# Ledger of designs, part 102: designed miniproteins, single chains, continued (2)

Each design is a single chain, and the fold is of that chain. pLDDT is the mean over its residues in the fold that is shown.

## One batch from the design tools (miniprotein)

Design m7524
Fold by ESMFold2-Fast:
Structure m7524 (fold): chain A 69 residues (1-69)
Amino acid sequence: MKVIIKDEEGKEYTVEGNTPLEAVKEAIKKLNLPAPTAVEYKGKILTTEEELKNTKVEDNEVLKLIIEG
């Protein structure tokens, strides 16, 4: 899948992954982003790797990184 990762500043990055978890990990590693405490998808807050791995996300959907603070 090809998804849009939105950081805490509202900047958007297109990344590819086989799952939403892989896409988030790819964005963090590639863009040197801080590790998020949660990920928001369509108003849902995903707090665990299992939730993120098992959530069905369509191409061009937005995953918003949440940093604790």
Scores: mean pLDDT 78

Design m7525
Fold by ESMFold2-Fast:
Structure m7525 (fold): chain A 94 residues (1-94)
Amino acid sequence: SLEELLARAEELIRELEELGEEARLVARALRAALAALRAAARGEASLLDVEVELGLARIALAVAKLAGAPEEVLELAEEAIRLLEEAARLLREA
């Protein structure tokens, strides 16, 4: 379940990386959150590190909205954040 959530999030991040400059900024933040979640799953990062990176991804999404990013970018980013947030919940409950 955790591995499936992270894999699905990575697929969405890859799609974002193909959509241009506004998508690249939020995709970069999502990549950092994904890396923090993978590190935490291996005991190499704290859950606080995960929460910080997820918060930064939410900020990046808000900045993309203000910059007028396409709806496709915003929808993919929001779904990726939701999957990563669900993965973080599973890690906290383990």
Scores: mean pLDDT 87

Design m7526
Fold by ESMFold2-Fast:
Formats: structure tokens, sequence, C-alpha cells
Structure m7526 (fold): chain A 61 residues (1-61)
């Protein structure tokens, strides 16, 4: 259900946050940004958390 989908998305963000220091490849960064923008549209509840991750990814560009 939607609650389980939201929980899976939240766990995915948790994993991504832990991997941020190793995301140095420009192509991988672009893919990560695209996926985060998609998740933000699907799960508005995660918008604040996703925006914080996007800010960190922008610092790596």
Amino acid sequence: GMAEELERARKGLEVLEKQLPSLTDPTTLAVAIHELERLKKEFPELEERINRILERLEELR
C-alpha cells in the first residue's frame, strides 16, 4: 500500500544519504538528482528531506 511505498522510499533516502560522500561521478550525480526530483513529486511528505539531500548534491557539483 501507499504507507509501505513511503517507508521503502524513506529507507532508500537513508541509504542514499550514507552514500553521498562517494557520489563524485557527474553522471551518477545527475541520475541521483533526477530520481530525487521524481520522489519529491510522488511523496510530498519527504520534500524537506529530499531538498536537504539535493542541497548536499549541489555542493558536490
Scores: mean pLDDT 77

Design m7527
Fold by ESMFold2-Fast:
Structure m7527 (fold): chain A 78 residues (1-78)
Amino acid sequence: DVERRLDLLRNGFDPANPVADLTLVPGVDRALAERLLAHFGSLAALQAASVAQLMEVPGVDEELARRIKAFLDALGPR
């Protein structure tokens, strides 16, 4: 259920497979997905992050950060 996943992201409670979900983004492998979650602390914090904040993670350039942001916005629109 997409709507329940969005609620979990907004409330700072990670869904069962956030690492696997992030690897659906072209250019994000499992190691990068784990680094993103470790850097922001939760999937909800990651979804709230700006493109500039995503670029603070080693291995994330502006294009990849925009792609990650678009993917997260598709899971939980704002």
Scores: mean pLDDT 71

Design m7528
Fold by ESMFold2-Fast:
Structure m7528 (fold): chain A 68 residues (1-68)
Amino acid sequence: MDEVALRAILEAAREMGLSEEQLREIEEVGRERGVGAAAIKAANYVTEAGKDPNEFSERVQRLLQEAE
């Protein structure tokens, strides 16, 4: 469900080196506007940090598989 997906997004973002402030903003967006909006915001932060958003997506998928 959305909570599991949101946790996977936050954990993947943390592994990609995003700050605790960025993680808080991503969580707030996810809870208010849904996990899709959280994923977009996280991917944008990853890209702005000069990191690969495809690697972020792969990490989210692995965490979702483990969380089930």
Scores: mean pLDDT 82

Design m7529
Fold by ESMFold2-Fast:
Structure m7529 (fold): chain A 77 residues (1-77)
Amino acid sequence: MMSLREAFDAVLAGDESAEPTFLERFAEALREAARNGASLDTLRIAADYEAQRLRDAGRPALAERVRAVADEILAEL
């Protein structure tokens, strides 16, 4: 199965079909980090970092989706 890193790399290479997998793996990674005791501030910083990487790569719409997913998960914690 495609990892978060592999899905991110595929999205940056222009594979739009990898976007749903990337968002799913990202959400799973945030929830896992929270279960392992990561603070809300740490999770927010990680989400901001991933969103910024997508903006720098010219994918602002996907960066907004990453932020929306992160905000929803952080509201659940």
Scores: mean pLDDT 79

Design m7530
Fold by ESMFold2-Fast:
Structure m7530 (fold): chain A 79 residues (1-79)
Amino acid sequence: SYQEATLELLEELREEIEEALREAAEQGELKVSPVEKLKKSLEQAEKESKEKAELMKFFLELLLKAGLLTEEEYEEILK
């Protein structure tokens, strides 16, 4: 079911984002940008399904609003 697959994907993406946040906090530098990792994750999501790509873009917007991504980094990931 897409519903179960979507829920599992959301949990995986949430864990990945939480890990990135913990790494930034642990190093005392919130500017540790996972740009390359996020770009590859988006590319993989786009290859798998439109729904996964939309969810990934949503999380990228959250990272941008949280100040973990710059506007330039966000645009680079979306290319």
Scores: mean pLDDT 67

Design m7531
Fold by ESMFold2-Fast:
Formats: structure tokens, C-alpha cells, sequence
Structure m7531 (fold): chain A 77 residues (1-77)
């Protein structure tokens, strides 16, 4: 099983990858959705090892990036 530190590291890496894909004009919606799917899987794993407050703090930290990515995806439709 992954440690709490490894899960947080993977979450941050996936969020950074998602931001990079959202900024890439050659990235497809399918590629963006694939990374988002991986983020949801890691969040589910984090929810088992983090407290509710710790999980919310990490999600709040990523919120601005996720909101920006969502806006970029809507612009590509």
C-alpha cells in the first residue's frame, strides 16, 4: 500500500500534469479526462488515510487549478 506521503506526492504530480495538459493546445479532451480519472482514484485512496480536515485542505490547495482546468475544457467544446 502507498504511504500518506506517497499519495500526496502522486496527487500533486497529477494536478500539475492536468494543468500542463489544459495549457497545451494539442492536448485532447480524452487525455484531460484520463488524468482527471486518475486524480479521482488517488482522492479515493487519500480519503482512506487522511482525516476529513487534511483531505479538505489538500483539495482547497488544488481548487484554483481544478477550476481553471474545468474552464479550459469548456472552452474546447
Amino acid sequence: ALSKEQLLQQFNALVAQLEALAADPNATEAQIFAVMGKIYVIIAQMSKVLSQDELQAELNRAEAVLARVGAAMRQRR
Scores: mean pLDDT 78

Design m7532
Fold by ESMFold2-Fast:
Structure m7532 (fold): chain A 84 residues (1-84)
Amino acid sequence: MEEETKRALAKAVDFLREQLEVIKEKYEKGEISKEAAIKRFETLANAARQLADVAEKLGYPEIAQRARDIAEEANKFIEELKKE
């Protein structure tokens, strides 16, 4: 059960990382507007923070840190886009 939970959390982090790259690529290709990109990054950052909290509570600090890193990267892109 615990090993299954750890694997599920790790896969969730990998999925969020993939989504971060997809949002970046779509924006760079002009497939989504700046406003759409900001909205998607905000949703992603919120999901990543929730995942980090769950991972921390369950005793998986490495997974929690990886999730926090994704949230921080998403927030940096939001700040960059808002300055344009």
Scores: mean pLDDT 86

Design m7533
Fold by ESMFold2-Fast:
Structure m7533 (fold): chain A 92 residues (1-92)
Amino acid sequence: MKEDEALAEVYKKYPELIEEARAEMVRMANEDPKVGEKAAEEAAKMKTGEAAGAAVAYVGALAALESKETSEEKKEIAKKVKEEIEKALKEV
């Protein structure tokens, strides 16, 4: 399985988690444009919208876990997104 196929499968299995992480990523990109630039670069490498969405969610999850401004509830969502994406990529 290719990396983009693995990311697309995570989006299909957990669309609500991915969309919540993407919404948090938009908030973080408004505060730090460099976070948005990293998300855009990773999305541009993907061949499908689902894979691009999961890639954006992954970048957002990593940024959220490093930010002191992120709520504990959003950090738990970020941890789940990170774990599911890294688990899927390990099977590639």
Scores: mean pLDDT 78

Design m7534
Fold by ESMFold2-Fast:
Structure m7534 (fold): chain A 55 residues (1-55)
Amino acid sequence: MVSKETLDKAIELVKNGKPIPVSIRNKLEAAGVKFSGDLSDQKVRDEIIKQIKSL
């Protein structure tokens, strides 16, 4: 299970268009989050955040 602290940090990084550390990204992908599309696009970032919040 991904910790709340890890989820909150990932949301903050994605919201600000910052790269996610590989360790955090691997944990989120294992939980079913898909990092697809251009992270410079706000709509793509919003979709990733929605996936994380749905965990």
Scores: mean pLDDT 78

Design m7535
Fold by ESMFold2-Fast:
Structure m7535 (fold): chain A 81 residues (1-81)
Amino acid sequence: SSTEEKLRRKVEELTELLLKDPVTAHLSRETVRRAVELWLQGYSAREIAERLGISLPTARRLVRRIDEIFDKINAEKLAAA
């Protein structure tokens, strides 16, 4: 569906932005993409850590950075409207 295509594009957009950030330097592209997917589904940092087999501190830093990037993108889109 159009909604699933938009969601996939959002995952890839956030994944590419995150991979430019030092917080993901030790993580694979697949791990970062999976973290973004779980974050978009509403999973907590703890649940993401458990599902991906990464440390809770790493998951917390990743979630915080995703939140910051997402808020910035949405603020820019709102300002352009």
Scores: mean pLDDT 82

Design m7536
Fold by ESMFold2-Fast:
Structure m7536 (fold): chain A 65 residues (1-65)
Amino acid sequence: MDILQALAAMAAGVAKIMGLEKTAAAFAEAARELSEENLRRAAEVARAEGDEATARIAERLREKL
């Protein structure tokens, strides 16, 4: 596991604790299969749930691919 996968997994855990179930699922998927598409989806889902901070995390992880 590299740092990008670890960060995606941590974001999924935090989203789950916050009750952002869809965001947590999207980041968990990105942590398993780190790709531009999975990270883009995670950012979109986070924004749809009102969490701009986790959306920005997904975008930054995507930049580092």
Scores: mean pLDDT 79

Design m7537
Fold by ESMFold2-Fast:
Structure m7537 (fold): chain A 84 residues (1-84)
Amino acid sequence: SDEAKNLESEASELFSSGKYSEALLKIAEADNIEIAEDPSKAKSAYISYKSILNFFKAIPVPGDALETAETLLKEAKDTYLAVN
């Protein structure tokens, strides 16, 4: 949806500004909208969060960003398993 695309754009800008936790929350909102419309997208979200968590482990990010990524990965995995 257009709302999900707008949230993804906002997340990209927040990520570029170093606001990683806020960026992840916007991506989660966008993913939830997309998954509600098309449950097959849950797998892509799960894979994306795994990549983000691995990236955050490799760079100096605030602890809240790492914790947010871990929480969202768990939620995305649960959603993926529920719809697949």
Scores: mean pLDDT 78

Design m7538
Fold by ESMFold2-Fast:
Structure m7538 (fold): chain A 84 residues (1-84)
Amino acid sequence: MSTATSTGADGVTVTLTLDEKEARAVGIDPNGGRAEATAPNVPGSTGTALSEDGLGVWVHVSDEDTARAGAVGPNGGRATATAK
């Protein structure tokens, strides 16, 4: 299991967890908006989610050992994390 967290300039945070089964990305914005995207740990898999307040979260598995995630807040703040 690998975990990575990143925080953008606008306070948007993304936390990426990669295990043998899935990649999971959780985004949180400074307004309390939360979105969770998941993808199976299969190369080329992608997940997306959108919160009610406009926080977008994505996750992409590039190979079985590597995933990347990002969050884009309603004010345009961005955070990106990579887990290996």
Scores: mean pLDDT 79

Design m7539
Fold by ESMFold2-Fast:
Structure m7539 (fold): chain A 56 residues (1-56)
Amino acid sequence: SDLIGRFRANIDELRKLGLVDEAEQYAKLFTESVEAGDREKMEEIVREMEDLVEKA
């Protein structure tokens, strides 16, 4: 899906930037949101990741 694609792209960028711990934390939070069916939380997590990538 769109959110899953954006999530994967941002995880790859965070790892490229050396933000490995942050990438692992966001991966766990995103997985929890998927399991909960919480689309609003999934969107929030992806936006936080995008913001972190832009600021790095």
Scores: mean pLDDT 85

Design m7540
Fold by ESMFold2-Fast:
Order: sequence, then C-alpha cells, then structure tokens
Structure m7540 (fold): chain A 74 residues (1-74)
Amino acid sequence: DAVLQAAVDKFRAYMRENGASEERLARYESGEGLAAAVRALWEAFDRTLSQRQIGQMLRLSPAQVSALLRLAGL
C-alpha cells in the first residue's frame, strides 16, 4: 500500500530527525508496526484521540492516519 509506505517513511524520517536510534526505528519498518504504535497511542489517551489529533502528534497526513487506523482495526 503506497499510502502506508509513505506514512512509514515520513514517520521514520521525523523520528530520525529527532534523534531516534536505528534500533528504535526498526520497530516502525512496516505499516503494521506503525499501526500498532497508533493503537497504543489511542489506548494511552483513553480512546479519545481524533484522526486529526493523531496526525498532528505523528506528523502524518489525514489519508495516512486513515490508512493506519484501518490497518489497526479502529
């Protein structure tokens, strides 16, 4: 999925710019890994985060967030 791959690439670039190690970035090599992180973030905020808020926190577009939420089963 081109949208999921673009989301992964964009998030990994953002994390690398903020000093994330390659070991940490390995957790986000796939859409599934990033979708799991989105689910964990949503659960941490008592399932109250909107798609817009998730996009703002992760620096992702609405289309990228929507694709990740579908993959996460949300």
Scores: mean pLDDT 80

Design m7541
Fold by ESMFold2-Fast:
Structure m7541 (fold): chain A 73 residues (1-73)
Amino acid sequence: MTVDEIIEEINKYLDKNYSEDTPISSLSDIDKLLIRLFLYEEYGLKISLEELLKFKNLRDLAEYILKKLKEQE
């Protein structure tokens, strides 16, 4: 699994085509909720809205997800 693969899966879940540079702050409230639900359902990662808002963009989020998945192995 790679950063690009995580971003592609997020886009599929949201039915969107966001780039890796898309700021988390620019996402709609619905998209922020859907990303959090996707992470919980797909990866078992429970991220609060406050934690999500600390990420700069989708790349930073995807890198964090990869790190957490490696820590669970």
Scores: mean pLDDT 84

Design m7542
Fold by ESMFold2-Fast:
Structure m7542 (fold): chain A 74 residues (1-74)
Amino acid sequence: SAAERKALGRALTALLEEARARIAAGVPFDEVRAWVERGAAALLDRHSAVLSPEERALLRGILLQEVRRWHAEA
């Protein structure tokens, strides 16, 4: 549903904001990356019934791209 997709969007935004806060607090980047990957997998698995395979692939790609961007900037 649109409400579920909006909830997923908010959860993904919160995940990325928390990841940035952890980096700012001095948590090692590899730990933050592992935490984001784990959190993303859990969120996508939880919402698998309301997401198409294409939407799941797109969301995984976006999250991994953000992690990769942080890695490239470090």
Scores: mean pLDDT 76

Design m7543
Fold by ESMFold2-Fast:
Structure m7543 (fold): chain A 56 residues (1-56)
Amino acid sequence: QKQFDIDKIGEYADNDHIVDFPDVKNSTIQMISEKFNLSRQDVNSATKATLNAAKA
């Protein structure tokens, strides 16, 4: 299983890079993917899950 820091992804979301959820901006996904060396698929899935959890 791939591992990454969800807390760090949340910090990027908190920097006003993601305004709408559960939809994640493509540019934000690309930025997080590059920062953490993760695939866009993994970042998109985890980021949406994190934003939905934070919304709840």
Scores: mean pLDDT 55

Design m7544
Fold by ESMFold2-Fast:
Structure m7544 (fold): chain A 92 residues (1-92)
Amino acid sequence: MEAERRRRIEEALEEFVKYSAEVDFYNYISVEYPEEYTKEKEEELDKAIEKGREAFERLRELVPDPEELRKLLESRRPEGVEMALKKLEEFK
């Protein structure tokens, strides 16, 4: 049943990467396009931060070794960057 644990780690990791990309996107908009950074976008940023935090806490429980967790997060960072860039392209 190691497969079940690996599935849970992958699900939490995918959620963390997704919401991290959303946070990066909204932070970029707030700095570069402040006139377009509406209250609705601020609320979406707050939701993304909260959902990302929840996913990160799940990862910490599933991967208690900080070094192993760090390596997993680093391995998925390029995907998060690509997701954020795609959102920016679609925004403009």
Scores: mean pLDDT 83

Design m7545
Fold by ESMFold2-Fast:
Structure m7545 (fold): chain A 83 residues (1-83)
Amino acid sequence: MEEIIEEIKRIADELRKKGDDISAKTIEEGLKAALEGNFLEAEIYIGMLLIRAGVYKLIGDEETAEKLFRAAELLEELMRKLG
């Protein structure tokens, strides 16, 4: 569990350092919602990450898209372990 949380935080930090503060904040809020047991809110943030990932992929930023897909996947895994 701690390793999943640490990887999610690392992805958010990488995106923030790259200048994508909105994606970083979305990941951080999704993580907070999941840890608080607000699974509906966490799913909303996951949906936002998937939409952003799709847009990044469409404009050719595959690396950012992959980070966002990974963050969404890790948030889903975290919720499964918490539920």
Scores: mean pLDDT 89

Design m7546
Fold by ESMFold2-Fast:
Structure m7546 (fold): chain A 92 residues (1-92)
Amino acid sequence: LQEELDKLQAEGQALVEEYRAKLEAGELTEEEEKEMIEKLMELEAKIKLLGYLLANPDVKLTPEEAKKLIEEEKEKLLKEYEEALRELAAAA
């Protein structure tokens, strides 16, 4: 679990850096932006679940239960991101 968590955190960091570089360069298309955000939110959802399992070692999840939790968290994070973007656009 810890090794998987470390790997996902490294992947998330790399994607954030790539996203920032493309955004600053003005090279990011709307489609690429959406795909990258979706990937980041999926990674964040997986990281949160693995962190929870590390803190609660007595919890046993089936692959199906884990997938459902990841999908639900991803959807929640995507909505929060869209709301944050609207607030930033309104403040600009």
Scores: mean pLDDT 76

Design m7547
Fold by ESMFold2-Fast:
Structure m7547 (fold): chain A 77 residues (1-77)
Amino acid sequence: MPSIEERIRELLARARELGELVARTQNPEALEKMRQVEKLLQQLAEMYHAGAPEEEILEKLRQIEELLEEARRLAEA
């Protein structure tokens, strides 16, 4: 079972790779979803640094994962 740190690291790697794909595609909807992902990743980092409850961190991770999937779908369309 991956740790929260491992999940965050994987999520950051996925966001970077998808960001490169979205930049090449120049789909405005996918770009907007990636901007939302960046904002949520900043919030996640702040929450993690502040020692927010695990359940709050996990919910934020789920939100980011959902947005990444939406952005990927839009970039691949």
Scores: mean pLDDT 80

Design m7548
Fold by ESMFold2-Fast:
Structure m7548 (fold): chain A 66 residues (1-66)
Amino acid sequence: SSILERVLELTRRFAERAGFSEEETRELLEQAKKAFESFEKLKDELDKAVQELADAVTKVSDRLAS
């Protein structure tokens, strides 16, 4: 994912500028990656729910137009 790649790159650059050690930077990147992966899963579930709602609204609209 391009967003994840950008977030990790920015996190790495800021950690380097802040004087984080290599190990501290690695830990920070792993935390950021895991958090992002969790948010992506929630987003996928939300996108599915939104599509199901849209489909239901379309069915109601089609019936009312009949």
Scores: mean pLDDT 80

Design m7549
Fold by ESMFold2-Fast:
Structure m7549 (fold): chain A 98 residues (1-98)
Amino acid sequence: SVRELLLRAIGLILRGIGLLIDADLLLKKIEEGEKVSKEEIEKLIEELERLIEELRRLIEELRASGDPSLEPMIELLEKTIKRLEEKIKELKEELEKM
């Protein structure tokens, strides 16, 4: 149902916000010269990449519904993916320096 798809979208967006906060906290620790393990960064990259895959699958399901009222949610999910991809890039750049 449309309601079920929207609730799933909200859940994934909230999870994305949580992971972005975690990423920003790790990046801040690195900037401040605090010791962060490669494993912590790699694990967070993996979690971000998995969420992007889930978001892309949900976008396909939303598009398949054919409901034009879902277009703003699709746009929000696409913007969320872009933010997650940017954080993955930042985290990978920090891994290369370690």
Scores: mean pLDDT 89

Design m7550
Fold by ESMFold2-Fast:
Structure m7550 (fold): chain A 85 residues (1-85)
Amino acid sequence: EEKRKEELLKRMHELVGKIQSKLKDIYEGKIKLSAEDKERIMKEVEAISREIDALLQQPLTVERLEALLKKLEELLALIEELIAK
């Protein structure tokens, strides 16, 4: 279980880093998005932040880490899709 948690945490750190990099590029104007697309991304970021806060109230399990990882993957996919438009 601990090895599996470590692998999931490593993957989450990689995804968070990629998401933060994309958000920084959007903020700095390197990537131009409409106000509507920015709002959509911000809503997803807020939803994930609430999920993380909820997880911190309980013991961290592999299942919860996998669920959060999936949400982070979906957020990155959304950002990439909106940039590609």
Scores: mean pLDDT 77

Design m7551
Fold by ESMFold2-Fast:
Structure m7551 (fold): chain A 74 residues (1-74)
Amino acid sequence: SAEVTELLVELLRMLHDGTPQEEILEKVREWVKEDPEAAKEVVELLEEILAANPDAPERYKRTVEEMKKIVEEA
């Protein structure tokens, strides 16, 4: 969906640009309030991307794990 694509691109950009984890997690919380299904799907896609890229920075893995907790509690 357009919402899934928009959030995925935005979160990947934020991770790449070194946005603080707290700001990235707040973006995920906002999306959970508006479209929890899209937020969950994007986090699952991010987990798949990181699993396919083991050399990704550890901060990406930590941030995505915290995102997962947020969407699983929604």
Scores: mean pLDDT 84

Design m7552
Fold by ESMFold2-Fast:
Order: structure tokens, then C-alpha cells, then sequence
Structure m7552 (fold): chain A 100 residues (1-100)
């Protein structure tokens, strides 16, 4: 997780967006380990709601939802926890770079 957080810190310049991104990624990673779909959905919903409250761009809000969508879709397709965690890391960095 620390190496992943360093990548996000290099890409995301808005500290509010960075905090939401790191928190969402951490919550999703823990929920993947526990196979907790309800927590995954809650984490995504809360991140999107918080981004709206903070007045973040529509692009940032959609990117947060997309990161979460990759995780939910991987779980529904029966992917392994390790595959879903790898997809989470790749998608979170890719979406963050699009916002930079």
C-alpha cells in the first residue's frame, strides 16, 4: 500500500482529492480481503458523496466511481482477490493520471 500511495501522491495535486482516493483504495483493498461486497459498495458511495460535498469536478467524481466499479465487476466475475487487488491498483493510478 505505501508504494501505491506514493504513486498517487506524485499524480494527484489536490490534497482533498488525494485524501479521498487513498481512503477509497484502502477501504476497497480491505473489503476485497474480507470478500465484503456491502462495504465495497458503501465505500464507493461515501467517496462519491464526499467528493460532491467538497465541490470536486464531475471528472473526479466519475473517476472515483470508475475505480470502485472495477472492483465490484471483478468480484461479480469471480476473479481472485489478488487479481482484483491488482486491478484496483492499476485503475486507481490510471484514473488519477487522467485527472492530473
Amino acid sequence: MEEFEEELRRVIRDPRLLELWVELARRLAEAIEKNDLEEMERAIREAVERARELGLSSEAILALAQVGGVVINGLKLGKSKEEILEELRREAVAEARLLA
Scores: mean pLDDT 81

Design m7553
Fold by ESMFold2-Fast:
Structure m7553 (fold): chain A 84 residues (1-84)
Amino acid sequence: MVETKVVTVEETFELSKEEAEKAKEELENMSEEEKMQLAGIAAGKWARENGIDAKITVKKVLSLEAKAENGKLTVTVTAEVEVE
C-alpha cells in the first residue's frame, strides 16, 4: 500500500558563528532541485530513526527553514512523502 505522509525533520549543527551564517545563506539560495535532494536525505534519516525499511519518495517540499544563532544552525525540513 502506498501511504502519503507529511514529515518534519529538525537537525541542529554546532558550527562557528561564521559557518552557521554562511550555511543559512546557502540554504536560502538553494534551487528547487537542491531543496528536493535535501528533503530526500532528511526523509531517509526520518525513516531510519523510525525503523521504516521501505522506499521513501519525496513528492514535494512544503517548507525549508534555517536558523543560525550563537554557533548553532537549526534546519527544519517539512516534506510530503510516499512510503512503499
Scores: mean pLDDT 76

Design m7554
Fold by ESMFold2-Fast:
Structure m7554 (fold): chain A 99 residues (1-99)
Amino acid sequence: SEIEELKAKAREIQEELARLLKEKAPEEEILKLLKEYVELETKIRLLQAEEKGDEEMKEKFEKAGKEMLKIIEEGIKNKEPFEEVLKRLDEVILEVADE
């Protein structure tokens, strides 16, 4: 399924992101990969919500995805540390977290 293919790609990006962090790669490279990861995760969650017919959850994930991408783009432009960008992303994730 498309979802399974996207999940496999997301795992590869997550492993690459962990490697870049261990190697102390430039913040810009780390943030660009984080952006790709967030785009994939958002697409996966939207597709899952669509399969379940959960329109409320789909709207929540669309909004959260846009907010997270905006935070990452701003972080790239402002050369923000990865840890600072992650902190801001965690706040968005907590807003949409399942109970």
Scores: mean pLDDT 82

Design m7555
Fold by ESMFold2-Fast:
Structure m7555 (fold): chain A 60 residues (1-60)
Amino acid sequence: STKSDEEIKADIVDALVAKKVPLETAEILANRVIAQGKPKAVIVAAIDNFNETNDLSLLV
């Protein structure tokens, strides 16, 4: 992935907020995902999975 950490955080927050997660909670979860240090490609795949399944397990 060519996306920056800021763009990945925004993508996570946007996905969570679209599913009715409160903004504050979405920002906390996005920060935790970035802090885990997973490859960006893995994070993008986890966002795609969450968008299709509503399953947070790959993001958290």
Scores: mean pLDDT 79

Design m7556
Fold by ESMFold2-Fast:
Structure m7556 (fold): chain A 90 residues (1-90)
Amino acid sequence: VSLDELADTFEAAGVATIDKLDISEEQKQKAKEIVRESARLFRELAGVEPLDTALRRALALAHKRLSEVIGEDNASLVVQAMADAVREAL
């Protein structure tokens, strides 16, 4: 599996989970932007750090930023989906 495929898997899982949440369209758009930025960070970090470290750091940043927009409970659902999808792709 390539780093690009893992980053795409991370983003797709996050976006799909956000679309299932009972939140406003404005919150969904902001949350999707955070997921895309976090996927890009994961790809960049995975090029210079161990894959598990890159994933953990990208997920931590995503959780913090998503919690501010969609709340901690919803952020945890999105982050868990992204983590599970990447781990399953490995």
Scores: mean pLDDT 89

Design m7557
Fold by ESMFold2-Fast:
Structure m7557 (fold): chain A 94 residues (1-94)
Amino acid sequence: MITDVKATLETVEKYLGDKKEEVKDMSISALLELTSPLSPLEKAAALGRYKGTLSLSERVSIAAKLGLSVDDFLKAYLDADVYSGVEDIKAAVG
Protein backbone atom coordinates (compact mmCIF):
# COMPACT_ATOMS: atom_id res chain seq x y z
CA MET A 1 0.00 0.00 0.00
CA ILE A 2 1.23 3.51 -0.86
CA THR A 3 1.68 5.77 2.22
CA ASP A 4 2.44 8.81 -0.02
CA VAL A 5 6.04 8.45 1.22
CA LYS A 6 7.43 10.87 -1.40
CA ALA A 7 5.19 13.75 -0.22
CA THR A 8 5.91 12.91 3.45
CA LEU A 9 9.69 12.93 2.85
CA GLU A 10 9.48 16.17 0.80
CA THR A 11 7.76 17.79 3.83
CA VAL A 12 10.47 16.43 6.18
CA GLU A 13 13.36 17.54 3.90
CA LYS A 14 11.83 21.02 3.45
CA TYR A 15 11.50 21.35 7.24
CA LEU A 16 15.10 20.21 7.87
CA GLY A 17 16.59 22.44 5.12
CA ASP A 18 20.33 22.95 5.71
CA LYS A 19 20.30 20.48 8.65
CA LYS A 20 19.72 17.40 6.41
CA GLU A 21 23.43 16.44 6.45
CA GLU A 22 23.72 17.01 10.23
CA VAL A 23 20.76 14.69 11.04
CA LYS A 24 22.71 11.61 9.81
CA ASP A 25 25.06 12.04 12.80
CA MET A 26 22.33 12.98 15.32
CA SER A 27 21.08 10.65 18.04
CA ILE A 28 17.52 9.30 17.68
CA SER A 29 16.44 11.53 20.61
CA ALA A 30 17.99 14.64 19.01
CA LEU A 31 16.30 13.89 15.64
CA LEU A 32 12.91 13.40 17.37
CA GLU A 33 13.39 16.72 19.24
CA LEU A 34 14.36 18.54 16.00
CA THR A 35 11.25 17.11 14.25
CA SER A 36 8.93 17.84 17.26
CA PRO A 37 6.56 20.13 15.20
CA LEU A 38 6.04 17.37 12.57
CA SER A 39 3.30 14.69 12.69
CA PRO A 40 4.11 11.25 14.21
CA LEU A 41 4.10 9.68 10.72
CA GLU A 42 6.48 12.38 9.41
CA LYS A 43 8.79 11.67 12.39
CA ALA A 44 8.66 7.93 11.55
CA ALA A 45 9.53 8.74 7.90
CA ALA A 46 12.44 10.97 9.05
CA LEU A 47 13.80 8.02 11.07
CA GLY A 48 13.48 5.76 8.00
CA ARG A 49 15.36 8.32 5.87
CA TYR A 50 18.22 8.95 8.32
CA LYS A 51 18.19 6.02 10.83
CA GLY A 52 17.52 2.88 8.72
CA THR A 53 19.29 0.55 11.21
CA LEU A 54 16.91 0.72 14.23
CA SER A 55 16.70 -2.48 16.30
CA LEU A 56 13.35 -4.20 16.87
CA SER A 57 13.21 -2.93 20.49
CA GLU A 58 13.98 0.66 19.35
CA ARG A 59 11.19 0.47 16.72
CA VAL A 60 8.63 -0.69 19.32
CA SER A 61 9.74 1.92 21.90
CA ILE A 62 9.69 4.80 19.40
CA ALA A 63 6.26 3.77 18.01
CA ALA A 64 4.86 3.86 21.58
CA LYS A 65 6.57 7.23 22.30
CA LEU A 66 5.01 8.73 19.13
CA GLY A 67 1.55 7.31 19.96
CA LEU A 68 1.56 5.11 16.83
CA SER A 69 0.76 1.42 16.49
CA VAL A 70 3.84 -0.67 15.64
CA ASP A 71 2.22 -1.43 12.24
CA ASP A 72 1.65 2.28 11.40
CA PHE A 73 5.19 3.16 12.54
CA LEU A 74 6.78 0.34 10.52
CA LYS A 75 4.85 1.20 7.34
CA ALA A 76 6.03 4.84 7.43
CA TYR A 77 9.56 3.92 8.59
CA LEU A 78 10.21 1.07 6.11
CA ASP A 79 8.59 2.89 3.14
CA ALA A 80 10.86 5.91 3.80
CA ASP A 81 13.95 3.67 4.19
CA VAL A 82 13.25 1.83 0.89
CA TYR A 83 12.37 5.05 -0.99
CA SER A 84 15.57 6.73 0.30
CA GLY A 85 17.73 3.80 -0.83
CA VAL A 86 16.25 3.99 -4.35
CA GLU A 87 16.74 7.79 -4.55
CA ASP A 88 20.36 7.49 -3.30
CA ILE A 89 21.06 4.95 -6.10
CA LYS A 90 19.48 7.29 -8.70
CA ALA A 91 21.61 10.21 -7.41
CA ALA A 92 24.80 8.10 -7.62
CA VAL A 93 24.02 6.96 -11.23
CA GLY A 94 22.65 10.30 -12.58
Scores: mean pLDDT 76

Design m7558
Fold by ESMFold2-Fast:
Structure m7558 (fold): chain A 69 residues (1-69)
Amino acid sequence: SLEEKARELAISLARALAEAAAAQLEKQTGQKPTITIEEIDGKRVVATATAGELSRRIEVSVEDILKGL
């Protein structure tokens, strides 16, 4: 369905952005980064990249992706 495609795209986008953020944090801290991804009520995908004491949070709206399809 279109909704499933929007969800998959939101997850893929959040992951890609989190990986980019993780690479930057690794350069800043010299620490190995970790990435956590969670879905919130099918409405948002939140990805967090952490390295040492630094974190970056990425939020992607499934609704905004769906409107673009």
Scores: mean pLDDT 85

Design m7559
Fold by ESMFold2-Fast:
Structure m7559 (fold): chain A 89 residues (1-89)
Amino acid sequence: SGAEEVGQIVRDLALQRGASEEAAKYIGEAARILAEAAAQGNLKDAKALGTLIQLLREGKPVEEAIKEALKYATTPEAKEYLRKALELV
């Protein structure tokens, strides 16, 4: 699915920015869930995903990208994965 592809892309971006495999896996799962919520019209989760991708692409620290995405994320499962990743960075 498109959401699974987004999750994989964001996982790979996190790895390129120095995240551990476990942190990157959680970030990828969060991105997949945010993409699914965005597809259903959740504009805040769309903003969270866009912020996460933008900051990782710009080379910002993974911790900063996660913290900024958490300001917009609304889906509880995505927030839980982002918090788990944050504990590992």
Scores: mean pLDDT 92

